# Ledger of designs, part 16: designed miniproteins, single chains, continued (4)

Each design is a single chain, and the fold is of that chain. pLDDT is the mean over its residues in the fold that is shown.

## One batch from the design tools (miniprotein)

Design m12519
Fold by ESMFold2-Fast:
Structure m12519 (fold): chain A 67 residues (1-67)
Amino acid sequence: SAEGRRIGEAAARAGEESGGGAPGAVAAHDLGKQGLIDEATARRIVEAAQRGEISGAEAGRLAAEAA
């Protein structure tokens, strides 16, 4: 969805600007719960970020692509 894509892109930018990872992972979780992206995809993104396999900025980008 256009809304989910904008939210994911904004979270990715916030993660890059802050140097921290939380915004992208939070956005992926929230988009999954709202049904704006597939919940299984949202879970995979959040779990990868929690394991340190991807940055939160990368999590935001992946959430935007899934929307």
Scores: mean pLDDT 75

Design m12520
Fold by ESMFold2-Fast:
Structure m12520 (fold): chain A 80 residues (1-80)
Amino acid sequence: MIETLAGQLAQELSKLPDAKKMLKALGDALGYFNDGDVEGARKELKKVVDIAKKSGTPEQAKQVEELAKELGKAIEEAHR
């Protein structure tokens, strides 16, 4: 599930301006997840959403926000 959501989010981010910055933040979020740092992962996912809101269309930003929210929930559930 986490890999599937991360893959879907990465594909959407690749369509946006500043894709490299957002993909780096997504990679950092997954790194924090692997280290058990749920708060660190959440902060990096928030950075992804904030960049998408500034560089993408409102529709693209909403889709990124929804995918990031689902990925964040999956990360929290995996560490309970």
Scores: mean pLDDT 83

Design m12521
Fold by ESMFold2-Fast:
Structure m12521 (fold): chain A 94 residues (1-94)
Amino acid sequence: MADELFEKAEKAVKEGNYLEATIYALDAVSKALREAGHEVEAALVEIMRGIALSTKPTKEEAAEILRHAAEVARRAGLTDVSERVQKLADEIEK
């Protein structure tokens, strides 16, 4: 399940590692989408992950990427996943 990756993301936020938290959160969303059978949406989130790794996003930009991933999850019907990612985005922007 994606829960282990979300736990790693939450730990990274507490440690001040917002980029690491962003990557773990995107991996969690992609995994949850694949497990639910949403292969195209999972691939879109993997592209977001690639963008985050190839750029050096600010905290604000990283939170924006996570909010886009949360919207993808919400539209796929993964409401709990979407809410957890939105919470991580809010914590990163602090």
Scores: mean pLDDT 86

Design m12522
Fold by ESMFold2-Fast:
Structure m12522 (fold): chain A 77 residues (1-77)
Amino acid sequence: DQVISLLSKALESHPSEEVRFNAVVGLKNLALRFDQEDKVIPILEKALKDESESVRLAAKEALEEIGVNDLKRAVMG
């Protein structure tokens, strides 16, 4: 949870689009590897409104990957 909080803060407040892009990638990896989708999805949804097109595209791709993982768990559970 501490890492998610740090990445969320970086994404929301950091002036560098490269740092915010890396925060999106980090949040996606945490969601997929540590089953934190419910905590990460709202943060990535905010990133869809980011000033940087690259950050918005990364957030969209991350949400799509997380959505596919959620569907797989629902079918297998």
Scores: mean pLDDT 76

Design m12523
Fold by ESMFold2-Fast:
Structure m12523 (fold): chain A 83 residues (1-83)
Amino acid sequence: AAEALRRAAELGRAGDAEGAIRAAEEGARRAEAAGDRRAALAAGVGAGMARISLGVGKLAGDREFAAEGAAKAAEAALEALEG
């Protein structure tokens, strides 16, 4: 899950909001399969926040806002998970 969240943050910083969301969702799914509820919750919340940023960015026509929001969501989720 932590590696998936780092990848999500990297993709968001590179301008790929949808890639960041997919990476976080993959991390959540793998954490769920491993029985790691804390990691699954962190990655799931990160993905949800990134989806909101993507939606707002699309409404505003601001792709940079969407990608930056996705990166920040992944970084916040990673900090919450790792301390």
Scores: mean pLDDT 79

Design m12524
Fold by ESMFold2-Fast:
Structure m12524 (fold): chain A 99 residues (1-99)
Amino acid sequence: SKEEKIKEVLKKLKEELIEKGGEEEEGLRKAALETGVEALTAEGFDEEEVREGVEKGLEEGPKLSPEEILELQRLASEQQTAYLVGYALGALYGAAIAL
């Protein structure tokens, strides 16, 4: 199912964040923010807008359903704005950290 696929993606993301930031939530959030900002800035997005998006996504991601997370990824892919791509990636990381 789509829910099973997203759960496996989130588990893998959490494992990658643990390797970079350790097992504590503060370290995981910092690793997610730094990784997301670096990746999206390398793709040519504005660093300040990406950072704001990732921070907001990390905060709100744990509260979103799998369907809402998937819709955010779709919208970010279509609109390609710095804030929205940051927000979508941050929400995915935030949901992963909350597992």
Scores: mean pLDDT 86

Design m12525
Fold by ESMFold2-Fast:
Structure m12525 (fold): chain A 77 residues (1-77)
Amino acid sequence: RLEAYREAGRELARAAAENPDETQVLELPADAGEAELGAALEGIVEEARELGVGLEITVSGPAPGVRGRTVIEVRVV
């Protein structure tokens, strides 16, 4: 359900805003695809805009053809 990923993104952005010295991390399930990643990123951007904070967003995934989890890291800039 994409709404859960969007909400996870919002929570990640809120945690980053509350803890500006720390990098907040969200690891997506191994079966999460492009749509789930997009929803999480949308949640981060929406919450950052509502809070009026600037965030640096880093996305790391497995190499092409390798199974693994996508990791999203956010921090205040």
Scores: mean pLDDT 79

Design m12526
Fold by ESMFold2-Fast:
Structure m12526 (fold): chain A 97 residues (1-97)
Amino acid sequence: NSELEKLANEVFEIFLKLYEGKKLSPEEAAKEIVRLTISVAFRKGIKLSESELLEIVNLVKEKYEKKYGIKIPESYLKKAIEEEKKNNPLLYNEVVK
């Protein structure tokens, strides 16, 4: 999906600007990928299904892994999504329908 890929590219560029020169653990990277994806979608008024959210965060993960040569387990992204849903339900439920 070209629209999801475009959103993933925008999220990844924001991630790079925020974390330039900083070292994140794979778990921290997964958490920030999820948080930024939801934040960007919210600011743009974009609604996502849970499957579209998972697709976008996986696309951002793949871009991160390619750039830094490290692996982020998909389980870390799924855990980060569940934590965001619990810790920020108002924002999560506004974006994810």
Scores: mean pLDDT 87

Design m12527
Fold by ESMFold2-Fast:
Structure m12527 (fold): chain A 100 residues (1-100)
Amino acid sequence: MSIKELIEKLKEAIENKDIEKATEYIEKITEIVENNKLSEEELQEIEEALKYLIKKLKELLKDESLSEEERKKLEEALKKAIEASIAVGVQQLKLAVEKV
């Protein structure tokens, strides 16, 4: 699956509030980011998608009517999104050092 397809599926999962699918796509994106040389443009697109997800997850976590299991899934997704954002930042730094 291409990185572009994964980003599109992640955005769809977020809009549908499918937290389990969103978490799966984040894990796949993180694996690709850590194991592949991505372009600056691809890293920026992932960063934007992750920022959007983090914002949405924080909004969802403010709902006091959430079940314990639902809250746990949202917190796990937020943790994974933050970890993915860190991985993207590391790769962006590596590209900046390589400069070509």
Scores: mean pLDDT 80

Design m12528
Fold by ESMFold2-Fast:
Structure m12528 (fold): chain A 115 residues (1-115)
Amino acid sequence: SAEDEALLEKALAALEARDYATFIAYVRKLAERRAEEQLRRLIEAVRERRDAATLVTIALILEEQGLEELAREAREAAIELMVEEAEAEGVPREEAERRAREAVEAALAYWRAAR
C-alpha cells in the first residue's frame, strides 16, 4: 500500500542517517502491518550495505511479531554475509558457517532473555 511504501522510505532514510532507534520503530510498524513485500526490500537494502548486525536486529523484530519465515530470511542473510567475510579472511566455508550460525543464535538468545 501507499502507507507501507511511505514507511519503507522512512525506514531507509533512518538507516542512511544511522538513526537506528527511528529505523527500528519503522521496522516494527511494517511488521505489525504485515507489509511482507516492503520488509523483504528492506532486508535486501541492509544486505547490500553488508550490515549483518542490523539484519540480526531485523530478524529479532520479525520473530517477536510472529513473521517466522521473514525472520529466517533475515537470519540467513546475516549468516551469508558473515560467512563471506570469514572466507575472505581465509576461514574454510564449513567453519565459517558454523561460527556465523553460533554468533547469530547467541545474539538472538541474549536479546530473547533480556526481555
Scores: mean pLDDT 88

Design m12529
Fold by ESMFold2-Fast:
Structure m12529 (fold): chain A 65 residues (1-65)
Amino acid sequence: MSEEEIIRWLQEEYGLSEAEARSIIDIVRHRNTEESRAHVIRALQRRGLSEEQAEEILRYIEENL
C-alpha cells in the first residue's frame, strides 16, 4: 500500500493527525524493529489506546508499507 493510504487509515480509524501518522511510519522505516515497536506502542498508549490496539496498528503498517 502507499504511505498516503496508511496515513488516511490511521486518521480515520484512530483519529491521529497527519503529522503523528507520518512520524509513526518514519520510526517504523528508519529504526531497529524491536526498538521502533516499543516506541510506537508507548506513544499510542499515551493516547489511550491499549497495548493490543497499538500492536495491531504496528503490524498493519509493517505489512502494508
Scores: mean pLDDT 76

Design m12530
Fold by ESMFold2-Fast:
Structure m12530 (fold): chain A 72 residues (1-72)
Amino acid sequence: MSVDELYQQAVKAAGSGDFSKALELIKELIKKGAYDQAIEALKTLINMARLRGDTEGVKEGEELLEEVKKLK
């Protein structure tokens, strides 16, 4: 799967509320060094988690976002 395909699938999973799948795909983006795509997908996940009242999802997403930003 290409970086672009991973990014598109991660955003779709986050948008549908499948945060476990979105996090799995985001971690694959990080492994491939696609930090900008991982950051954008994490922002989508955090926003969707907030809209759904998933406070744990927001926290996990924000912590991973901070870690990815340090890797750039």
Scores: mean pLDDT 84

Design m12531
Fold by ESMFold2-Fast:
Structure m12531 (fold): chain A 69 residues (1-69)
Amino acid sequence: MIIPKGSRLLVGHGPGDVSAVQVLDSEDPVATTGLVDRKELYEKSEVVDSRPGFEIVELTEDLEMEQLE
């Protein structure tokens, strides 16, 4: 699944090369949750809020996500 540029993601940090993310929609809060490559995520996003255990990022480029089933 491709997440479009300008989307905001809730990012959960864990060990390893992937991050769990949830797509945030400001008008209709439909949550889409998946896994993204951590390096690609931070190369294609800007951190807009940082809290203990999670961050919110805004995508500067389209990002591919593997959906959780």
Scores: mean pLDDT 72

Design m12532
Fold by ESMFold2-Fast:
Structure m12532 (fold): chain A 75 residues (1-75)
Amino acid sequence: SAMDARLRVTVTLEDGTVHEVIAPSAAAAMEFIARATGGQAIAEVLSIEREGNVVRAVVRLEDGRVVEIELEVLP
């Protein structure tokens, strides 16, 4: 399927806690991000950067927390 690309997902919380996984699909990556953020939806994208196969975003969640998300597309 179109979601079969493997992704390295890194979520950094405001307290400095880092959650990292290799996700087998974009769907698995999204589920991991949801668990790492406690199920909070993204309220605002504060910044987004794209460098080749890497996307880095700083987002504000609906509960007001700011988190950093990095997605790397793996070969």
Scores: mean pLDDT 82

Design m12533
Fold by ESMFold2-Fast:
Structure m12533 (fold): chain A 90 residues (1-90)
Amino acid sequence: SEEEKILQELNKKIEEIETEFTEEIEKLVKEKASKEKLIEVVEKAKKKINEVIDEALKKLTNDELKQYLEELKKILDERFEKLIESIKKE
């Protein structure tokens, strides 16, 4: 369905953003970059993910799929917050 295609494309975009983000963070940690710079990278990735989810939400009319995306936003936000905490410990 059109809705399934929207979700699949969204998931692909999120995976690409997460992959690029993880690689950048790992490089910065290895280089002993400042915690401030690491947090800036986290905030940038969070913004990109929110933008692609919001775009998908505007295209969807199905309430169950909208609920799924809102839950996905929460899960990803928690992952970014946990990563920030991990960075603070290093």
Scores: mean pLDDT 83

Design m12534
Fold by ESMFold2-Fast:
Parts: structure tokens; sequence; C-alpha cells
Structure m12534 (fold): chain A 100 residues (1-100)
């Protein structure tokens, strides 16, 4: 069973993020932890795609990348609000995999 390994991984990620970013704002630490959780559940490629989308949304350096990121992030937000966590992660993985 994968559940025990994932639980240990999540606990390790929480400790690591707190140790690495003790003075960071709560919102920044929460985003880092969420990306690491997503990597643990969805895999490295999906986590990297999500990280790139969040960066494009926050930096706004490229209008086309910003608009695409906004559309995908809105879909992810809707999925998270309308589904249980297990179903939400499956749907998010499918969306992120289709972008590669």
Amino acid sequence: PIDEALREKLAAINAEVKAAHPDAPFEERARIALLRYIEAFLGEKAAKTLEELIEAYETRSDPEKYEKALEVLKKIDEILRTNDPETAFKKIKEILEKLE
C-alpha cells in the first residue's frame, strides 16, 4: 500500500518547507507545500507544469502565458470547489498532463 509512504512524505514536506522558509509569509509557505503535495500525488511532471502556470500568473511578464495560466488555474479552482480531494486530484492530473 502506498498510503503510509505518502503520509510520511507529506509530513517530511511540511517540516522541510517550514525549516527552509521560516520567515516567509504564510501564503508563500502554503503554496510551496501545496506544490510539493501535488508532486507527491500527481508526479513530478504535473507538479512542474502547475508551478510554471502559477509563476506565469504571478509574474504577468508574458500576457499570452498569463491568459493561458489564468484559464487553467480557474479550471483547477472549480474542480477543487466541486469535488472531493481524491476525485479533484485525478481531474487536475488529467488537465496538467494534457498541457504537455
Scores: mean pLDDT 69

Design m12535
Fold by ESMFold2-Fast:
Structure m12535 (fold): chain A 80 residues (1-80)
Amino acid sequence: MQAERQELLDQARASLKAMADVQVKEGIMTPEQAETLRARLLAQIEALLADPATRQQAIQFVQDLLAQTKGLLEAQKEKE
């Protein structure tokens, strides 16, 4: 259970980092704003994963985040 939760958090952290980097590069957010938002979202996901009542919602949210990040990274590769 803890290892699986840690893996989901690591995936969420990586996805949020990738999205934050793109938003900063595009001038949508400052590095400080992106870092603050990333930290808040990660803390929220962690809290939701810790509560059995909201765990399924947190898992779904992380899966949606991963799908969005994967699409973004694939789009970036096409521009290389």
Scores: mean pLDDT 75

Design m12536
Fold by ESMFold2-Fast:
Structure m12536 (fold): chain A 90 residues (1-90)
Amino acid sequence: ELTPQQQQLVAEFEILIDKIKETKDEAKLKDLAEAAKETFQEQLDEETDPQLKEALQQAIDLLDKLLQGKISKAQLIEGLRQIIEQIRKR
């Protein structure tokens, strides 16, 4: 079973995926990615669970790659889904 902290982070990633999917404008997508990166960095600085730290760092890396034009919107969504699956793995 997922801990409350794991459930919360999964919910945050799912909400972010939905926002990304709904965002059609490139500038708004970049603003969303920058805001999400800042939020996850703040969470990472306060996090003590090594698994959640790894998930947050992976999400930050994916957001950085999107901002640098190294990955597509679809690749960002898939990457975030893979992180969610890793958190759910026993």
Scores: mean pLDDT 87

Design m12537
Fold by ESMFold2-Fast:
Structure m12537 (fold): chain A 66 residues (1-66)
Amino acid sequence: SAAEEEQFRLWARNFLSTHYPELSEEEIEKVVDEALERVQEWDGSQPLFDYATPIIDKLARELLEK
């Protein structure tokens, strides 16, 4: 649902702002958008945030190294 997507976006933005403060607002939104697309493949076999965290970490680190 749209409400569940927005809740995920809010948590992902907070995570990125806390752990990757060097990312710009535009870079944070880019990571959030890509992570949201990838978590659509989530099958419920593990908690959503546990599934999403390594994806967000990888995407943020790739942006910082480029």
Scores: mean pLDDT 82

Design m12538
Fold by ESMFold2-Fast:
Structure m12538 (fold): chain A 74 residues (1-74)
Amino acid sequence: MVEEYLKKAEEYLEKFEELVRNNGPPEEILRAAKEAIEYAQKVLDHPDATEEQKKKAKEIIEKVKERLRELGLS
């Protein structure tokens, strides 16, 4: 489960970055951002998550939040 949550967080992060690069609709950008953060948060909240998995999840959340701030969407 933890690995699945981390994979989903990475998938949504990639989709978010692709939408940002291609000037996608703000609604889709925000949806991808929300999903990336939610799955990354599930990794952080999971008791069986390794320190490496938690570090990656924190990095995903940080990258998404920074990008949203740069775009004026946060």
Scores: mean pLDDT 85

Design m12539
Fold by ESMFold2-Fast:
Structure m12539 (fold): chain A 71 residues (1-71)
Amino acid sequence: LSKEEREELLKLIGEILRAIGDVIELEHRLAKLKAQPNPDQKEIAALQAQLAAAKKRLDALVAEFKAFLKK
């Protein structure tokens, strides 16, 4: 790997770790909300939508990482 490719790879790894953190945080928040006696269904729906978007971003970043490794 060149110096530029190494820097791009490290940046991509950093973005993947951040995306994983976002997914974990949203899943934890959703679990806490669902554990409440009378959870707000609107907040549950909003968090589920955010979680779906975060998972799509993570999938895209992982696909980019896999493509980078094939070269």
Scores: mean pLDDT 84

Design m12540
Fold by ESMFold2-Fast:
Structure m12540 (fold): chain A 62 residues (1-62)
Amino acid sequence: MDAEIASGEAVRRAVVDGAAPPASAVDAGTLVSTQPDGTVHTVRLARDTETDELYVLSLSRA
């Protein structure tokens, strides 16, 4: 278990699996990334208070 994984790396892992957050998860905020073509990727995150693992609640593109 790599407890020192940066938030960006943890988000990548959560996106790959698409796992639903457990009931112990709390809102951890949003990440916004602007792509070179002007599209905005918004990722909403939850953090499990027991494992400190990040889950993706939603992913949108504008």
Scores: mean pLDDT 63

Design m12541
Fold by ESMFold2-Fast:
Structure m12541 (fold): chain A 64 residues (1-64)
Amino acid sequence: MSPQLQEFEKELQKMRDDKVPIAEFEQRVSEMFAKTPPEDRPQFRKILGDIMDEWSREVQKEEA
């Protein structure tokens, strides 16, 4: 995984842990995706999916 992709993953994980508003998270994701080379976009989408799955599980715990 590229160093840029590793930094993006860390920032997205921190945003999730800090429970930023979803609209702010989506805006940052769009900016990161635009800066991601086409060859790395499948890996970026996988990272995003993994983080969103964890966020979804956390939201369910908060609602319980």
Scores: mean pLDDT 75

Design m12542
Fold by ESMFold2-Fast:
Structure m12542 (fold): chain A 94 residues (1-94)
Amino acid sequence: MELEELLDEETKKEIEELEKLALEGKQPLRVVVVNPETGEVTIHETKDVKEALALEEEALKAGNYAVIIGNPEAQKEYLAALKEKLAKEYGKPV
């Protein structure tokens, strides 16, 4: 119903798989935060799942989009898709 919830659900399956691989492979997790009003992107890197979850929750409470991923390629694809959706929804390119 909300773009944030729909976007999270669409990508969640891929994100969960990447998080599992990151935990097993000792790969750092990335918390990608996007401000929907400005299009500003902030990326946090951590190997601690609890820290990543805390950063995601804090960003979401602030009204930003947030996702945890363990793969830089998935990060770029996710950001590209999110920017397209934001431009379509809000009528402004990010």
Scores: mean pLDDT 64

Design m12543
Fold by ESMFold2-Fast:
Structure m12543 (fold): chain A 86 residues (1-86)
Amino acid sequence: EELKRRFDELIKLLKEAIAESTDPETQARLQQLLDMVEELKRLYDEGKITPEEAEALLRRIAQSFIDILEREGKTELAEKVRELLA
């Protein structure tokens, strides 16, 4: 349940970041992360990946997202993503 909540929130924040981005390269990178999270959620929902594997991969994707947001000066959104990892 908690892990599924984190997937849903991360997807929501990624969609928000994509909608707010005006840079095509940044939009493409964010879309790639969104596709990765959606695939990871699908694998987890289907029982094809362990909770430990899903947690580790989710943290890695979230960290990449934070790095992009910090580079773009989106500090408030980056903080929301960090809260998902706590």
Scores: mean pLDDT 86

Design m12544
Fold by ESMFold2-Fast:
Structure m12544 (fold): chain A 73 residues (1-73)
Amino acid sequence: SMAEELNKKLGEANELGKEVEETGTEEQIEEIRKAAAEAVETIATGSDEEALKALEKLIEKAKEALEKAKKEK
């Protein structure tokens, strides 16, 4: 169901967010925190489909931030 997909993506986003906080630069952490705030707002005010897309975008940004952090170290 859509609810199951949302719950799974939310868990993945939360896990990646923790990794960014541990390994990212101050700028990368701030960027992901802002993206997370936007995703939370979309989840609260938007449709389930919009929420799922917001979570997927957040996950993608977090993965990009982690990849960039690894290349800079």
Scores: mean pLDDT 78

Design m12545
Fold by ESMFold2-Fast:
Structure m12545 (fold): chain A 94 residues (1-94)
Amino acid sequence: SVLEKAEELVREALRRVEAALAAGDHDAVLATVEEFMERIKELMLEHPEHYDELVKLMSEFMKHVGELLKDDPELAKRVEDIAVRSYIETQEAL
């Protein structure tokens, strides 16, 4: 199902963010968030009937990333800016 695919994307992206943070690789954190946002955007555009559920999964992902970045406000802000940009692009494409 679309939602099962999205849930797997969340799990994989969170795992990659945690690994990148453990390695001190901030560029990999940002690239992983950007890739996740693009994949969720593609699912939203292909399956607009699941838009609300996909937004909820994206919000849950961002909440977990925010907790992981609690002690790094500059990196957290850069991640937030990626999410905001993706949200605007998705709204413009719908």
Scores: mean pLDDT 87

Design m12546
Fold by ESMFold2-Fast:
Parts: C-alpha cells; sequence; structure tokens
Structure m12546 (fold): chain A 93 residues (1-93)
C-alpha cells in the first residue's frame, strides 16, 4: 500500500537523521579539540613575541579555528536538511 511505502520512507529518513546527528556530535568534539589546540598555539605565539615564528603560529591558530568552524557549519546544514526531509515525510503520513 502507499501508506506502507510512506512509513518505510519515514523509517529510512529517521535512521539517516540519527546517523547525521552522530556525525555532527563527532564534528562538535573535533571542533572543541581544534579550539583548545588553537588557543594553546595562540598563547605560545603571544608568549614568544620575540620569536620570528610567533606571527606564523598565531596565523596557523586562526586558520585552524576557521577550518573547524566551517566544518561545523557544513555538518549543521546537513542535519537541518535531513531534519526538514524527515518532518515533511512524517507530515505526509
Amino acid sequence: SELEAKKKQVEALEQQLANTQAFLDGVRDSVARARAQAEKMREEGEQNKSDPKAEEMIKKADEMLAAAEAGLATAQAILDRKRAEYEAAKAAL
């Protein structure tokens, strides 16, 4: 029946949403670690201002943080899309 087909689609989207949430949780953990590493690197750069590598270290910290934030934004957008697909399919039951 069409109703059984729609129920299977909702179940499949629910599983995809759960998998995407687990992926986002992993990205959040990675971002938290990247932020901690970037903060440490920036502090080391600030403490060694007489070192010609200090500016490079600070720049690398800023680039690492920017990459981590971009990754989190991408993962969140994927989750938002999957959630919208799930809600639409569920509403069509």
Scores: mean pLDDT 82

Design m12547
Fold by ESMFold2-Fast:
Structure m12547 (fold): chain A 81 residues (1-81)
Amino acid sequence: SPLLDLVKRTAILAASGDAAGARASLAELERLVATQDPASPITQVLRRESARIRALLDAGDLAGAAETAVRTAQEVERLLA
């Protein structure tokens, strides 16, 4: 799933201290999410959690952003199963 891959990429970049890379990955995720069905549970999770990740990145909390992205990836994987 391209959406899942972008969430995982955002988590890795934030965990490695790459704030600019994490922001770029998150922006691509937000762009793809905007093209999806808004009624989908996966879309609803990604919209909610991408906003939280963005707020954490804006606050300089890379560890919090990484943890949130990991939890989001796990929730999306559960919904895809």
Scores: mean pLDDT 89

Design m12548
Fold by ESMFold2-Fast:
Structure m12548 (fold): chain A 99 residues (1-99)
Amino acid sequence: SSMERERKALEEFQEEARRRIEATIDRMKGQSPEELERAMYETARELAREAPKDHLLEITRSIRRATLEAGEKQGLSPEVIRRASAAAANGAYDALMEK
């Protein structure tokens, strides 16, 4: 069914989002919070452009959750994590609105 196809696509997207967000946070380790925000915005924008069609909330929530989890794993401060998460959400939203 289309619903099962969409579910699988979202699951595959969630795994890809986790991997690419973790890689971005790892790569930006030691950079300023502003540079991390820019990198997270771009990573999330690219992810959302590749995302399955129309699950705006699930896509944005998956990106936010992955950013929070990766930030915590890397020992970022709560403020930096919130800023990175907000930047990622903005990137995802901007890409989804460009359709």
Scores: mean pLDDT 81

Design m12549
Fold by ESMFold2-Fast:
Structure m12549 (fold): chain A 66 residues (1-66)
Amino acid sequence: SMVDQLVQQLEQDLEKMLQQGKSGEEILGLVARRLREARRTLDDRDFAQFLVRASELLEKAYKQLE
């Protein structure tokens, strides 16, 4: 699905940013941009699914930013 593709892309982008030592501000900037793109692409139902899964990925990324 488009949701699965966008989630997979976000997960890969977050893993790269963590590996490159990017700041929390830079990571939030990426997530905000991906959320705007998803909102323009997906209907409300699919966007809600994307938002939940993106939130879980962001929480996981922040646990690695100690």
Scores: mean pLDDT 86

Design m12550
Fold by ESMFold2-Fast:
Structure m12550 (fold): chain A 61 residues (1-61)
Amino acid sequence: MLLERAREAAKRAKELGDESMANFIEGNIKQYEENKDTNPQKAKAIEKALENQIEYYERNL
């Protein structure tokens, strides 16, 4: 699931010492959950950003 994979990516970012990226991913997760029912267009943009971040860590780790 997207959010589970995003949380795993944030954890991996922290393990690599990139706390800034981990916080950014966690912030996007929160914004996605807040907007998914009220602003679908904004939620879709956040989802795409999260997918790119997840793929980065999955491909390079």
Scores: mean pLDDT 79

Design m12551
Fold by ESMFold2-Fast:
Structure m12551 (fold): chain A 65 residues (1-65)
Amino acid sequence: SEAVKKALEGARKLAEQDPRYREVVELFEKAYKDPEKASDYMHEATQKLVEDRRRRAEAERKKQQ
C-alpha cells in the first residue's frame, strides 16, 4: 500500500542519518513478505519510531531553553 511505501521511504531517510533505523526498514520489509507475522513486525517498527520521537522531543526542549 502507499502508506507502507511512504513509511518505508521515511525509515530509509532516517537510516541514512542514524544506522539504528535500518532495523525499522528491515521490519517493514519483513511485514510485506510475511503477512501472517506482519502485525508483529509492524508493531516493533512502530515502537522504535515512537521511542525516537520521544527522544527527539526531549532534545528539542533543551534546545528551546
Scores: mean pLDDT 73

Design m12552
Fold by ESMFold2-Fast:
Structure m12552 (fold): chain A 117 residues (1-117)
Amino acid sequence: SDLEKFLDALEAKVRELMKKYNLSEEIQAEVDKLLAEMREIVKSDLPRDEQLRRVAGVLARLIDLLASHMTKQEAKEAIDELIKFLEELRKTASPEVQRLLDALIQHLKAKKTELDE
């Protein structure tokens, strides 16, 4: 599905960022749980709008988890890289996935602003 392709691309990018910023095995295990939770939602028999809402909630938790285990500067750099990645994915995404990506980009921009406080 379009949402499964999105999760595959997102997982690859998250793995890249975790390696680049040398995140611990404990954080990797927590990230693995959140990624697995998103995949279970997408494979469920839930209505599509319910799947998108639940995936958005898990993604917000994933972003917050990653940012909390980085330095302020590393988190800002990772957020900028992730925003750029999501903007590129948006160009070929379905309207439903575009709405999910727009919500994530907004959450990331808010998180970056929070780090400037």
Scores: mean pLDDT 85

Design m12553
Fold by ESMFold2-Fast:
Structure m12553 (fold): chain A 94 residues (1-94)
Amino acid sequence: MKEEALRVIDEAGDRLSKAADEAEKQGDMDSVIALTLAIIGLSIAKNAVERGEDPKEALREAARILRQAADLSTNPKVAQVLRDAAEELEKLAE
């Protein structure tokens, strides 16, 4: 579970970082802010798992932050990327 949780967090983080880079190039600052908040949430979850905290709880907390970021996003494509990542984290937390 720990290794699987860290892998999924890292893969989600990579996807969100690429989306943030693209949003920045387009001048979409609302998306950059939403994606940055989501990436911070993933980093907090990764640190929690690495410290030996419950991986399922860390994944649920990260998913909650990603869903909040999606709700704040004005870009439908960015909102969908955030929701898809949140669903993947929630599924692993089951």
Scores: mean pLDDT 86

